# Designed miniproteins, single chains, continued (3), part 85

Each design is a single chain, and the fold is of that chain. pLDDT is the mean over its residues in the fold that is shown.

## One batch from the design tools (miniprotein)

Design m11145
Fold by ESMFold2-Fast:
Structure m11145 (fold): chain A 88 residues (1-88)
Amino acid sequence: MELAEEALRKAEEALELAREAMELASKAGDKEALHLAIAAALRAIGAQFLAELALETGDEELGREALRDAEAALELAKEALERALKAL
């Protein structure tokens, strides 16, 4: 269950960074950064859903999938944020 809890935490972090990236990308007018931020947010939402299911069912494999998706979302959010900052 620790995997699902970590996935939930990382997905929340990714969603926060994605929101920041969306704000900055909108301010900068960078459509690519905006698209990356949206992709990160959607992936983070999916990871949260999988993590919640893993917590409810006790499925460790689902927890690992959620963690992988949350980590991918976090990397996308960081890339989007860096791009948005450079575009300012």
Scores: mean pLDDT 86

Design m11146
Fold by ESMFold2-Fast:
Structure m11146 (fold): chain A 66 residues (1-66)
Amino acid sequence: MSPEEKAVVAEVEATIAALTDEEMKEEIRRALEALLADPRTSPAGLRAAVAELIAEAKAREAEAAA
């Protein structure tokens, strides 16, 4: 695993630790594992996909609070 991939994984784990929804945590973990398992996933593509996952998690938290 590259230093960039390790940094992304650490950022995702920090985000997951802040979430209370267990289904959302598992969804994010499965998506991350799929991206890491694809040898054609670039570091930039991984970063972009992770940013989308974090944004979606925050949006779901905002909806739950409304």
Scores: mean pLDDT 73

Design m11148
Fold by ESMFold2-Fast:
Parts: C-alpha cells; structure tokens; sequence
Structure m11148 (fold): chain A 91 residues (1-91)
C-alpha cells in the first residue's frame, strides 16, 4: 500500500483535504508522481495558485505530463496566453 494510492482513493471520493495529506506524505518520501497529484487535488478544490506551484514542481522533477495540466489550470483562470505558452513547452 502506498500513500499516493490512499490519496487517490480519497480524491475519487471528493475528500480533497485527506487526499492532499496523503499526497504530501508520498512527496516527502520522494514519490515524484505525488507532485502532479497534489496539483490535481488543489485544482479540484479550486485553489489554482497552489495547483500551479505543485505542477511547476513536478516539471522541475522531470514530469512532462504536468505541462498540459498546468495549461489547463491557466485556461480555467481565463489566462489563455499563459496556457498556450505552457502547451508549446510540452511539444
């Protein structure tokens, strides 16, 4: 059993605060996939600035999937030019 898997179960139930707690534990253990999951949990909670921070952290650790999800957060904020910039970095 992994903290990331437990966090994902809480995320699927809409329990975002519990999901964040477990994803933070996974990140502390060096699970780089937890950074994308933290960004996703904050995005679903509506905390877009925190979601952006965690997705940028995932990119720093080499997770290129985070470019597209980061672009989606900027689109949700109405920042289409910024979203397009991050999508071009993914290509």
Amino acid sequence: MSYAKLGFIYLSQGKYDEAIEYFEKAAEQGDATAYVLLGMAYYLKGEYDKAIEWFKKAIELGDKRAYEVLALVYEKQGKQDEANKWREKAK
Scores: mean pLDDT 83

Design m11149
Fold by ESMFold2-Fast:
Structure m11149 (fold): chain A 68 residues (1-68)
Amino acid sequence: MIEELREKIVEKLKEIPTVSEEEAQKIADMVAELYKKGELSLEDVKLIVENASNAAKFSGVLIRALAD
């Protein structure tokens, strides 16, 4: 369900050092809204969850290397 996917997005985004819990929740809420509007399919949301996981790992490495 979309609410479970929203929670997974928050969890993945929390692994990115520059993303606060509040920001992670706002991003997850935006994804949920786009799904409810029909702009995103369930498959798109699943891809976002997978990309968030990969982006968290990738961004973590990049942010560590490029940290200001």
Scores: mean pLDDT 67

Design m11150
Fold by ESMFold2-Fast:
Structure m11150 (fold): chain A 62 residues (1-62)
Amino acid sequence: MATLSPEQQEAEEIALPALKEVNAALKSRDLTQDEIDALNQKAAEGVRKELAERSARRAAMA
C-alpha cells in the first residue's frame, strides 16, 4: 500500500521499470559496486527525465 504523495507515486511508477532492469542485470551478471552505482545514477537520470516529460505533457493537455 502506497502512502506516498501523488508526485512520489508517479516517480515510483516511472522507477519500477528501471528497478526491474537493475535487478535483472544483478541477477544475470556479476557487477562490481562501481557498476551498480553507475546503473543507479543512470536510472535516476532516466526517472527525472521521464517525470519532466510527463509533467510537460500534462501541462500541454490542460
Scores: mean pLDDT 71

Design m11151
Fold by ESMFold2-Fast:
Structure m11151 (fold): chain A 73 residues (1-73)
Amino acid sequence: SLDERVDRAVKKLAEELNLSPEQQREVRDIVRDRIRREGRKFSDEEIEALVREAVREVQRRLLVEDGRPLPAP
């Protein structure tokens, strides 16, 4: 199923990129939401690309959460 293909891609990239279980969950949620929103058929290559994009988003969010002071407005 589509969800199984997403889970497989996330697990593969999690091992390559040393993602925490929480990061893996967030990446899965982002990718699944994106696929459901678009409602079209995705290839395994497109799913992997979406997972890589979601990983970048999650990693960027963690960089902000890691206490980097926001620039004053």
Scores: mean pLDDT 74

Design m11152
Fold by ESMFold2-Fast:
Structure m11152 (fold): chain A 95 residues (1-95)
Amino acid sequence: SKEDEFIERLVKELGLSPELVRKLIEMARKRDPEAVEKILNDESLTPLQKFIELARLVPDEELEALLREHYEKQGLTPEQIEKYLAAFREQLAAA
């Protein structure tokens, strides 16, 4: 499917887990399914830009919880997790 193609590209290009990307899409779609379809169909956006736009649809608390769970499963320390979350917050603020 189009979603599977997007997930495969994001995993290949950014090394993100397919589970993380699927959960993000599900959470975003529960909030605004119309915006999700626009983002996924926007040919002008890179896979990273689509991921960031989908993340914007999810409340910060829920998004941070999802990312923390993902990084904890990868064995990152609390200090490493905070560094990655800070970088992600900067990307959300900059666009």
Scores: mean pLDDT 80

Design m11153
Fold by ESMFold2-Fast:
Structure m11153 (fold): chain A 58 residues (1-58)
Amino acid sequence: SEEELEKAEKFLREYLQKEKKEADPENLREATREVLEKLDLSEETKEFLAELFDIEIP
């Protein structure tokens, strides 16, 4: 859903800012793994993010 994507994007931005990392592919994958692990997202949103960043869903 749009709300879940917005929530995931906010978490991802905050994670990168906290870690002082640039939004490069490696850092985006790491941040997205954190999103998938820590946020309660729908299966559809998790699959979308995992496919987009080429990450396995835990």
Scores: mean pLDDT 74

Design m11154
Fold by ESMFold2-Fast:
Structure m11154 (fold): chain A 63 residues (1-63)
Amino acid sequence: ADELVRKGSQALNDGNYDEAIKYFEEALKIDPNNRAAHLGLAFAYRKKGEKEKADEYLRKAQS
């Protein structure tokens, strides 16, 4: 899980939002409660303009 979260964060820094989403989704398949992955997905979807999905993942990260 940690390695996938790291790769997702790197993809976010590179502006590769679709790649970041894939890495964070794979991290959540291993650890469904991974807060860093939920936060990363929220950020990536916000950057893509998908506010509803971003808000959904932010809620999951806070619970």
Scores: mean pLDDT 83

Design m11155
Fold by ESMFold2-Fast:
Structure m11155 (fold): chain A 55 residues (1-55)
Amino acid sequence: SPLEERIAAVRAEIARLGDEIVARLKQDPSDIEGHTALAERLQAAVAELARLEAE
């Protein structure tokens, strides 16, 4: 269903963002702006997943 496809896509994005955050912290822990932007994207994706799962 379209809802299941959207949930799967958001879960994949959360996993990808988690991996990217870990990789970038190892690469350059001083990139505060980059880390903040990734954290905000992860928070938005987690909120979207919660919204979709409530449908």
Scores: mean pLDDT 85

Design m11156
Fold by ESMFold2-Fast:
Structure m11156 (fold): chain A 58 residues (1-58)
Amino acid sequence: DEILEEAGRIAGEAVKAVREGKMTEEEARKSIIEKALELGISEEKAEEIAEIAVDIAK
């Protein structure tokens, strides 16, 4: 699924940015949600992806 691959790439970039100290967890969460919504992912699913990504970054 190309949309899920792109969502995974976005989440991975945000996780990397948080781990490198270039982005806060809240900034990463917001960025993932906004980009996922642009891909046509539902708000509920976009929030799930952001929560998982932020949890992995910890």
Scores: mean pLDDT 79

Design m11157
Fold by ESMFold2-Fast:
Structure m11157 (fold): chain A 83 residues (1-83)
Amino acid sequence: SLLEKAREYLKKAKEAKEKGDYKKAGEYARKAGMLALKVVPKEKIPEAIGIILRAIGAELDGDGEEAVEAAEEAVKLLEESLK
């Protein structure tokens, strides 16, 4: 499922952060945000885009904390949109 895939990306983002690979953490967060964008109702598209943009910023800046936070928000948005 898309939710399981997003949770896997969150797990990988956390693992990348623990290893000091902050750019990779941002990449996984961006992938999680893109999954959220695919399932959210039209009214929540701005929120999904915001998460993706924050993840891109974290990837570019090497901000592991922001990357994990963005991935967590993407998973939460997916959970709310699918339930």
Scores: mean pLDDT 86

Design m11158
Fold by ESMFold2-Fast:
Structure m11158 (fold): chain A 56 residues (1-56)
Amino acid sequence: AMPAATPADLTVVKAVNDALDGKITLEEAIKRVRDTVGEEVAQAVERALQAHRDLL
């Protein structure tokens, strides 16, 4: 595993972790991803978070 060192990747990882920790809402996390890296990545993150909820 090789961590990507771009600010955009750090924003995505932080937003997802903060949402999973309950520090921010899923909506807020998706908004931050969209504002930083664009709608395509934001849609992928939203689908991944929803799939995680639906796995159980």
Scores: mean pLDDT 72

Design m11159
Fold by ESMFold2-Fast:
Structure m11159 (fold): chain A 72 residues (1-72)
Amino acid sequence: LSPEVQALLREADAHAQEAAAALAAGDLEAAIAHLEKAVRLLEEAVALEPESEEVREALARARALLEQLRAL
């Protein structure tokens, strides 16, 4: 992975951790906002390296979690 994609993955991971913390605190709105940010960062990463299975899998997981939270 390029340094740019690695940076996007680290930022997305940070937002995913913040989303998990918000969920543990019962703050659904904050959790959704952090997950939306993570999805956007991962979409940028996929655009830069579309052949990366690691990035594509991370995006799929983030999108699945976001859809699950929005369905609540």
Scores: mean pLDDT 86

Design m11161
Fold by ESMFold2-Fast:
Structure m11161 (fold): chain A 70 residues (1-70)
Amino acid sequence: NEKKLLEVLKEAKERFDEIVEKNGEPEEEIKKELQKVFDEALELLNNGEVSEEKVKEIKKKLEELLKKAE
């Protein structure tokens, strides 16, 4: 599950960079929410508490925020 969470974070970072390149910087509030989700994911990795359900939860949160960033 750790590897899956790392892949989710990598894909989200790549999509964020594409959005910034194409559309410019998103609103500060959206960037703060994205950072919060990344911080949550890093805490899960640091504590070894990476379950399949938590990977799905983080992925959904990131996908929703990235849609708002577009």
Scores: mean pLDDT 81

Design m11162
Fold by ESMFold2-Fast:
Structure m11162 (fold): chain A 69 residues (1-69)
Amino acid sequence: MEELEERLRRLAEEFREAVAAGDYQKAAELDEEMRGLLRESYERYGSYSERQKELVRERTRVILADHER
């Protein structure tokens, strides 16, 4: 589980950077990859960790903030 959490954290960081740079194509690809990892984690462990839930909330905030541009 920790390995998947680390990968999600890195993807979330990269997603924020892509959005900040205006690279929406890359941001969309990173969002899809994060969703894939969350689904894999849920299927494998039957639950989301609190950290995984936090990362999803952060991702949503970044998307909403970008929408204002």
Scores: mean pLDDT 70

Design m11163
Fold by ESMFold2-Fast:
Structure m11163 (fold): chain A 98 residues (1-98)
Amino acid sequence: SDERIEQLEKLLKEAEEKKDYRKAASLLVLLGIEYEEQGKYEEALEKFEKALEIVEKYFPDDKATLATLYLALSDVYKKLGKEELAKEYQKKADELAK
């Protein structure tokens, strides 16, 4: 819902101001999911990419969260018709499982 997106954006701003990077990444994932549910795949992509940037910078050893984000990006790229990028992110997720 639009009200849900507005609330998540407000919480995200507060987390960013406090430098709570774990909470900011989690809120970006929730925003990405909300945009996907609305069929807004380009907006979902932007949110998942921002979450990935935070996790790669501040939590690079969190393989479970990285794998989840790579799979989310793979799914969104597939829905956008970008099959080669979807395969690249699927491969990144698979490599973390080894």
Scores: mean pLDDT 90

Design m11164
Fold by ESMFold2-Fast:
Formats: C-alpha cells, sequence, structure tokens
Structure m11164 (fold): chain A 77 residues (1-77)
C-alpha cells in the first residue's frame, strides 16, 4: 500500500532531478524516456500516454508516473 506512494515519491524526485541537472527544462521526450526507464516500458508508449494519444495503462503505478511527468511538463510551458 504505502509502497505505491513511495514509488510515486521516487518518480517525482527523479523528474525534479532532471529539471535541476539541466540548464534548460527537459523536453517531453526526455521525460518520457526517464519514466519509461523507471517502469521498464517503451519510451514511445510513455510519450503517447503523456500526449493523450493512447489510453492510459491499467497499472496504477504507471498511471501515476505519467500524471507526475505531465504535471512537471506543464510547469515549463
Amino acid sequence: MIDEDEVRLALAAMIAGLFRASKTPPSLDELARAVAKALGIDPETVRAWLEGKAPLPSDPVAREAVELAREAYEKIK
């Protein structure tokens, strides 16, 4: 139960680390690759989820990861 929240926090920290390490904000593609690596999923699939071009996965952890990445991306526009 709590493990799911811990994974979500770890993903949020990873995304924040990408923004902090770069002099420029990360692109949607870079965010998709980072999330894909963490979840063990194809980055093109994650990018499609972030862009709303594909239905979200049934896995709640993957859905939360996509939501966190989208929120981070929205902050840079």
Scores: mean pLDDT 69

Design m11165
Fold by ESMFold2-Fast:
Structure m11165 (fold): chain A 64 residues (1-64)
Amino acid sequence: MKAIARATADVISTTPDGLNLKKGDVVEILEIVDEHNARAKVLSGEVSGEGIVPLSALEILKEE
């Protein structure tokens, strides 16, 4: 399922496969990895990239 989400808080990754986000960054959710994590791609933010983010830090704006 593809969805557009916004970061509700700053996200600092501790792993090389994790994505760093700032509050307000907009991402596309590419894949739900598990009940706590998704793979996302930055659409609008200070840092571009793709990686794993906690679902608890995301607010779903639109589902596709």
Scores: mean pLDDT 76

Design m11166
Fold by ESMFold2-Fast:
Structure m11166 (fold): chain A 58 residues (1-58)
Amino acid sequence: SMATVRAGLRALARWMVANRVPLEKILAAVRTLADAAGLSPAERAELEAEVRRLYEEA
């Protein structure tokens, strides 16, 4: 389901933040995978905002 895909992408983003991957690399990876998974522009924007929030809180 799309909910499972979104959860997986959030988990991947958390792992990348924990491993000190630069924000631009995390966003590039998440964008590529979200596009491949068929996420809408709105879903992609929400996911990118979540990634940025996780990075700032790290």
Scores: mean pLDDT 82

Design m11167
Fold by ESMFold2-Fast:
Structure m11167 (fold): chain A 58 residues (1-58)
Amino acid sequence: GTAEDARRDLAQAEKALAAGDATAAVTASGHAYKNAREAGDEELARRARELRERALSL
């Protein structure tokens, strides 16, 4: 994926987390992490990992 794909997935994960939807937040943050890593964007990958950890804590 691209950095743009990662940003879109991260935004989806943030919305899911705000709504209390742990399953959707985990799935979307996982997609964001994969796309960020494929794009070589270390900052997006870090943000995706942090959001996934927050989702797993719900």
Scores: mean pLDDT 86

Design m11168
Fold by ESMFold2-Fast:
Structure m11168 (fold): chain A 70 residues (1-70)
Amino acid sequence: MSEEEIEKIVEELEKRLKGLIEKLKTASEEEKQKALEVVKADLELAKELGAHPKIIEAMEKAVKELEELV
């Protein structure tokens, strides 16, 4: 996978995660908790699969922002 491909994946992931976080700001507490659990599970799976460090970093940032919402 090229560096340009990684950058596109990270940009797309960051856009999706930012969109999710914005939507969750007005969501129910239950929806916020479920989203946090799913993103945390995806992060752990990504780490086990050896995902690129920039992908891991983007996901870790999203988890932290979601934790601040619950």
Scores: mean pLDDT 81

Design m11169
Fold by ESMFold2-Fast:
Structure m11169 (fold): chain A 68 residues (1-68)
Amino acid sequence: SLEDVEKLMERILELVRRHRPDLVPTVEYMRKLALEHPEATDAIVDGLMSFLDPELREEVEKLREEAK
């Protein structure tokens, strides 16, 4: 649902603000894309993870699993 996408992207934003504040504008843009195109959310999150350290990728994957 759109609500689930919104919650997932907000949790990812909070994680990124703490560990990679330099990426916040990029993640905010990706959040907008996911809300406009919910069907592309998995691909958007995969793209986002390519910018993150392995440890942060694992945290994002956990958040995505919890959202399903």
Scores: mean pLDDT 82

Design m11170
Fold by ESMFold2-Fast:
Structure m11170 (fold): chain A 70 residues (1-70)
Amino acid sequence: MEIDEIIEELEKQAEKYGPKSVKALTLGEYLDLQKRINELMLKLKDKPLEEQVEAARKFEIEYRKKIIES
């Protein structure tokens, strides 16, 4: 992934969620997020790949938002 793409995504998140959107997750929070995304994709295994990816993306955004708001 190019650095410019990461910066653009972080700027979009900062606009939506404020400066807290750039807050780093702890290692535990990151691993929990990855585990939950994997479980979600397994539950959606019979869905088109595009739907699985979209669901995972939406889940990650909501998870990060919840962490920032807590």
Scores: mean pLDDT 66

Design m11171
Fold by ESMFold2-Fast:
Structure m11171 (fold): chain A 83 residues (1-83)
Amino acid sequence: MTEEEVKEKVLELIRAVDAGDSATAQRKADELIELIKESNLSELDLGVIAVSLATIRVYAKNQGREDLAAAAERVLDAVAEKS
């Protein structure tokens, strides 16, 4: 349950960033941070999530979207704390 929900939420955040939707990206980042804090994710799952978020952060920065990059960085911080 929780692991699948986290992965689905990561994809939702990725789609929001790709769409340039800052409001949705911030909301999805907040939801994802809470899920990560409450989830029993393996080190491998946390690593995969971190790579995906780092990729999206770089993409957002290259697009000049510091707001979207900041949303991804907030989730990366939560992953680092859980690891």
Scores: mean pLDDT 82

Design m11172
Fold by ESMFold2-Fast:
Structure m11172 (fold): chain A 70 residues (1-70)
Amino acid sequence: SDPRKKLLKLIGEILRVIGDLIDIEKEIEKIKKSDDPDKEKKIEELEKEKEKLEEELEKLREELRAIPAP
């Protein structure tokens, strides 16, 4: 197996998850400032999605730590 390809894939996945977390946090803030009658439910759904992404990020970070550093 090519360890460089695995490292690059993990870095790419970590960056994707970080980007998704930033986008969700921005969406939550936008909804909090809105007059949407369903905002509490929408925020709850986004917070659950954020929790799943944080769990995914931790798993990816553990996989990255398992790869020997140069």
Scores: mean pLDDT 83

Design m11173
Fold by ESMFold2-Fast:
Structure m11173 (fold): chain A 65 residues (1-65)
Amino acid sequence: SAPSAEQLEELRKKYLEEFREKVEEYLKEEGLSPEELIEELEEIRDQLSDPEFTDELIRILEELK
């Protein structure tokens, strides 16, 4: 059977936490500031297939400033 709404929300939260850690690691490895990545993402936002995901990524980057 399909996952319940509660299971999907738990998966989303875990994914976002793991994703935040991956973003922090990526910034460290590449020597990028959160501001630099935000600027790049804002430039290409309308070209991406999932603008809602892009907005969440920008939010995470704003928190990392």
Scores: mean pLDDT 71

Design m11174
Fold by ESMFold2-Fast:
Order: C-alpha cells, then sequence, then structure tokens
Structure m11174 (fold): chain A 90 residues (1-90)
C-alpha cells in the first residue's frame, strides 16, 4: 500500500517539473502500484494519461520522459505500464 508521502511524490512526478531522476522513480512507483494492485495510484496515472491524450500534440519533453519510463518498465517487467505507455505513444 502506498503511504501518503508516496502518493504526494507520485503526483509531484506526474505534474511537477521534469527532473533527471523522474523517469526511474516514476517507473519504480508504477511497478509497486501494479505489484500491490493499488487501484487509486493506477487511477491517478490513467487520469494523467487521459489529460495527455486530450492534447492535439504530445510535448516533446513529455514524450521523451514517457519513452524513458517505458524502457524502464520493460526492465522491471511491469506489463501494466508497458501497455498504457505503448497505447499513448502509438
Amino acid sequence: MFSEEEKKEFKRLLYGPLTPDLPKRLAELLAKAEKEKDEFVKKLFETFLEGLKSLPELPEEIRKMLEEVLELAKELNNEYTIKKLTELLS
């Protein structure tokens, strides 16, 4: 189960400034959410992705960040994150 601090960190990673450590930490938290079946955290991520899908064009910086998260998700065998990001980036 995610702590309140981990939930705050997750929201900060999604909506805050892009930092060099963000892709790795986001991939780790998404892997934890899938392992623990944390529906709340998955819903936060899905809401973020729906926001991105509503844009006419995905910003290059966000696209590059999500591509890095996707590669890390593949290394972690996180099928949920792989599926969601592949659907967005296609």
Scores: mean pLDDT 83

Design m11175
Fold by ESMFold2-Fast:
Structure m11175 (fold): chain A 57 residues (1-57)
Amino acid sequence: SELEEELRALIEKVRAGEISAEEAEREAVRLQLKYDQPIPPELAAELRAAMEALEAR
């Protein structure tokens, strides 16, 4: 799914520290609206974990 592929790319950017947690949250909302689909729970959990790890740095 295109949404899942873009979400995985977003998660990797967060893990790499290329974007802020706030920016990642904004992008996740934008992707949800773009595809008119809820974020899969597994990917939502991965994104949240990546954002929390980034903030703990």
Scores: mean pLDDT 81

Design m11176
Fold by ESMFold2-Fast:
Structure m11176 (fold): chain A 59 residues (1-59)
Amino acid sequence: ISVSLEGNEIVISGIDRDKIDYAEAVKLAREAAKIFNVTIDEAATTILPDGNIVAPLIK
């Protein structure tokens, strides 16, 4: 699993899309936000077709 801060978004990759639900994706994005010391829009978190999780930062 890989976590990166890409511009105004947190991107989490290396996740099997069939093994993650939306609630778990939001939890992972929240933990990543704590690591980077940023605030994310949890309600705007998305799981892409490839299994990547994207969470936009609050501005």
Scores: mean pLDDT 79

Design m11177
Fold by ESMFold2-Fast:
Structure m11177 (fold): chain A 53 residues (1-53)
Amino acid sequence: MIKVKITIETEDGKKIEKEVEVSNLFDARKLVNQIAKKEGKKIKSYKIEILEA
């Protein structure tokens, strides 16, 4: 499992940060899209940082 920090910046200038455990970086990217959809926000940019591999 990989522990990652996901930071999402929305087009309206809000930031969302979450720390999650994922099996791979593809799952982390999928989660970025799920978080944005759940919050009803359009993504301007996102960052995924590996904390533990």
Scores: mean pLDDT 78

Design m11178
Fold by ESMFold2-Fast:
Structure m11178 (fold): chain A 109 residues (1-109)
Amino acid sequence: ERAKAEEAIELARRAIELAERDPERALELITEAARLLGLDVTLEDVREAVRILQERGLSEADAIKALALSVIGAAKARLAESEEEREAARREIRELAERLGIDVVLETL
């Protein structure tokens, strides 16, 4: 369980790095990360989520980064053993979202 959450974070961080350069690979990594967290999602479901976020005004790259941050947030929440650790995880995700210019993720977390 812990190992799967840690792997999901690594895959999602890699997806953020690839979002602009290789969006197809980024979507594959997000799909794999979400499935490691027990979400029954397909690559098609992740593509649809990106499309919905684009309709809300995000670029494709920003939509991919937002989904990756959501996966990181979910994984960190599963790794947190206390309210203090959950607050620390929320702060880290907020700081990361601010650096990436993705305000929408702050409302989801």
Scores: mean pLDDT 78

Design m11179
Fold by ESMFold2-Fast:
Structure m11179 (fold): chain A 94 residues (1-94)
Amino acid sequence: EVEELRERARKLAEEAERLVREAREDPERREELLERAGRLSREMHRLEREAGRLEEEEDPELAERQREVAREVAEKIREVGEEIEKELEERRLS
């Protein structure tokens, strides 16, 4: 269901945020943790895309009710992706 897919995406975003924070604190594990966060980021995008597709096909009223939740989840996914990219770029810069 749309709501379940978005809740799963939100939980993955929270896990990815935790991994990015751990990567900043532990230089020896940074590469591993950022790779894991990157995999979660891809899954979050997949879940949100599937939720949007189902929402569009099933019920216009559901789409309206989910509008704010969809925006919040999409923003959180974007923010996590930006943090992951920033950390990876700092690693590859030289």
Scores: mean pLDDT 76

Design m11180
Fold by ESMFold2-Fast:
Structure m11180 (fold): chain A 58 residues (1-58)
Amino acid sequence: SLDDLIEEAVRGLSKKSVEEAEKIKKELLQILRDMGFPEEEIEKVEKALTEEIKKLKE
């Protein structure tokens, strides 16, 4: 499910630098868009990943 994908992505980001995490976020969002996910679902993923990256910056 989309929620499972978000959880896996979040887990992957927790072990990355801020720069690597931001790159992964951009690439994942592009993949979801290319796969035809609606913008509302993509925004949900972006918000979840942005919150995790914010934690890495603290």
Scores: mean pLDDT 77

Design m11181
Fold by ESMFold2-Fast:
Structure m11181 (fold): chain A 71 residues (1-71)
Amino acid sequence: MAEELRRRGEELFEEGLAAEAAGDLETAIRLFREAARLYAKAAELAEGEEKRELALKAVSAELLAVALEIE
């Protein structure tokens, strides 16, 4: 169900932000990537505007992970 995947993605994204704030960049990168994967799966199951919103969340989470890797 897209909603459950979205909720898990949001939970992991929030954990990623907390890890980043604590300086645990390796943990933040892993959490953001897992969140991106869950958002992408949710987007595949969704339609219309919700699909676009979830796809944007997936891209945003992946970009945050990439940004942390390049410092």
Scores: mean pLDDT 85

Design m11182
Fold by ESMFold2-Fast:
Structure m11182 (fold): chain A 106 residues (1-106)
Amino acid sequence: SPLEEAVEELRREIERLRQVLDDPNATKEQIVAETERVLDAISRAILAAQEEGIPLSDEVLDLFVELSDLYARIRASTDPDEVRQAARELLEVAEKLLEIFEKMVK
């Protein structure tokens, strides 16, 4: 299904972001680029769920707001440690959204 494909893409982008964050030499530009791919994958999963008639829960909306705030912190910060910390927190929120979307497929 389109939702199954979107969930698999989100899982791949989460793993790529994890790999970027595991590299101590990863630049802010690399972290931002992979964070944007994770956000795009989440947007695709939301659209796929809506196309299949699955309603968005308040939890999904709250987590998406948290993602947007964390992404703004990543873009605005000039401190490499703050960028990495915000990106790790964004990864945790993305993993929570992945779990919710996986339950929608089952």
Scores: mean pLDDT 88

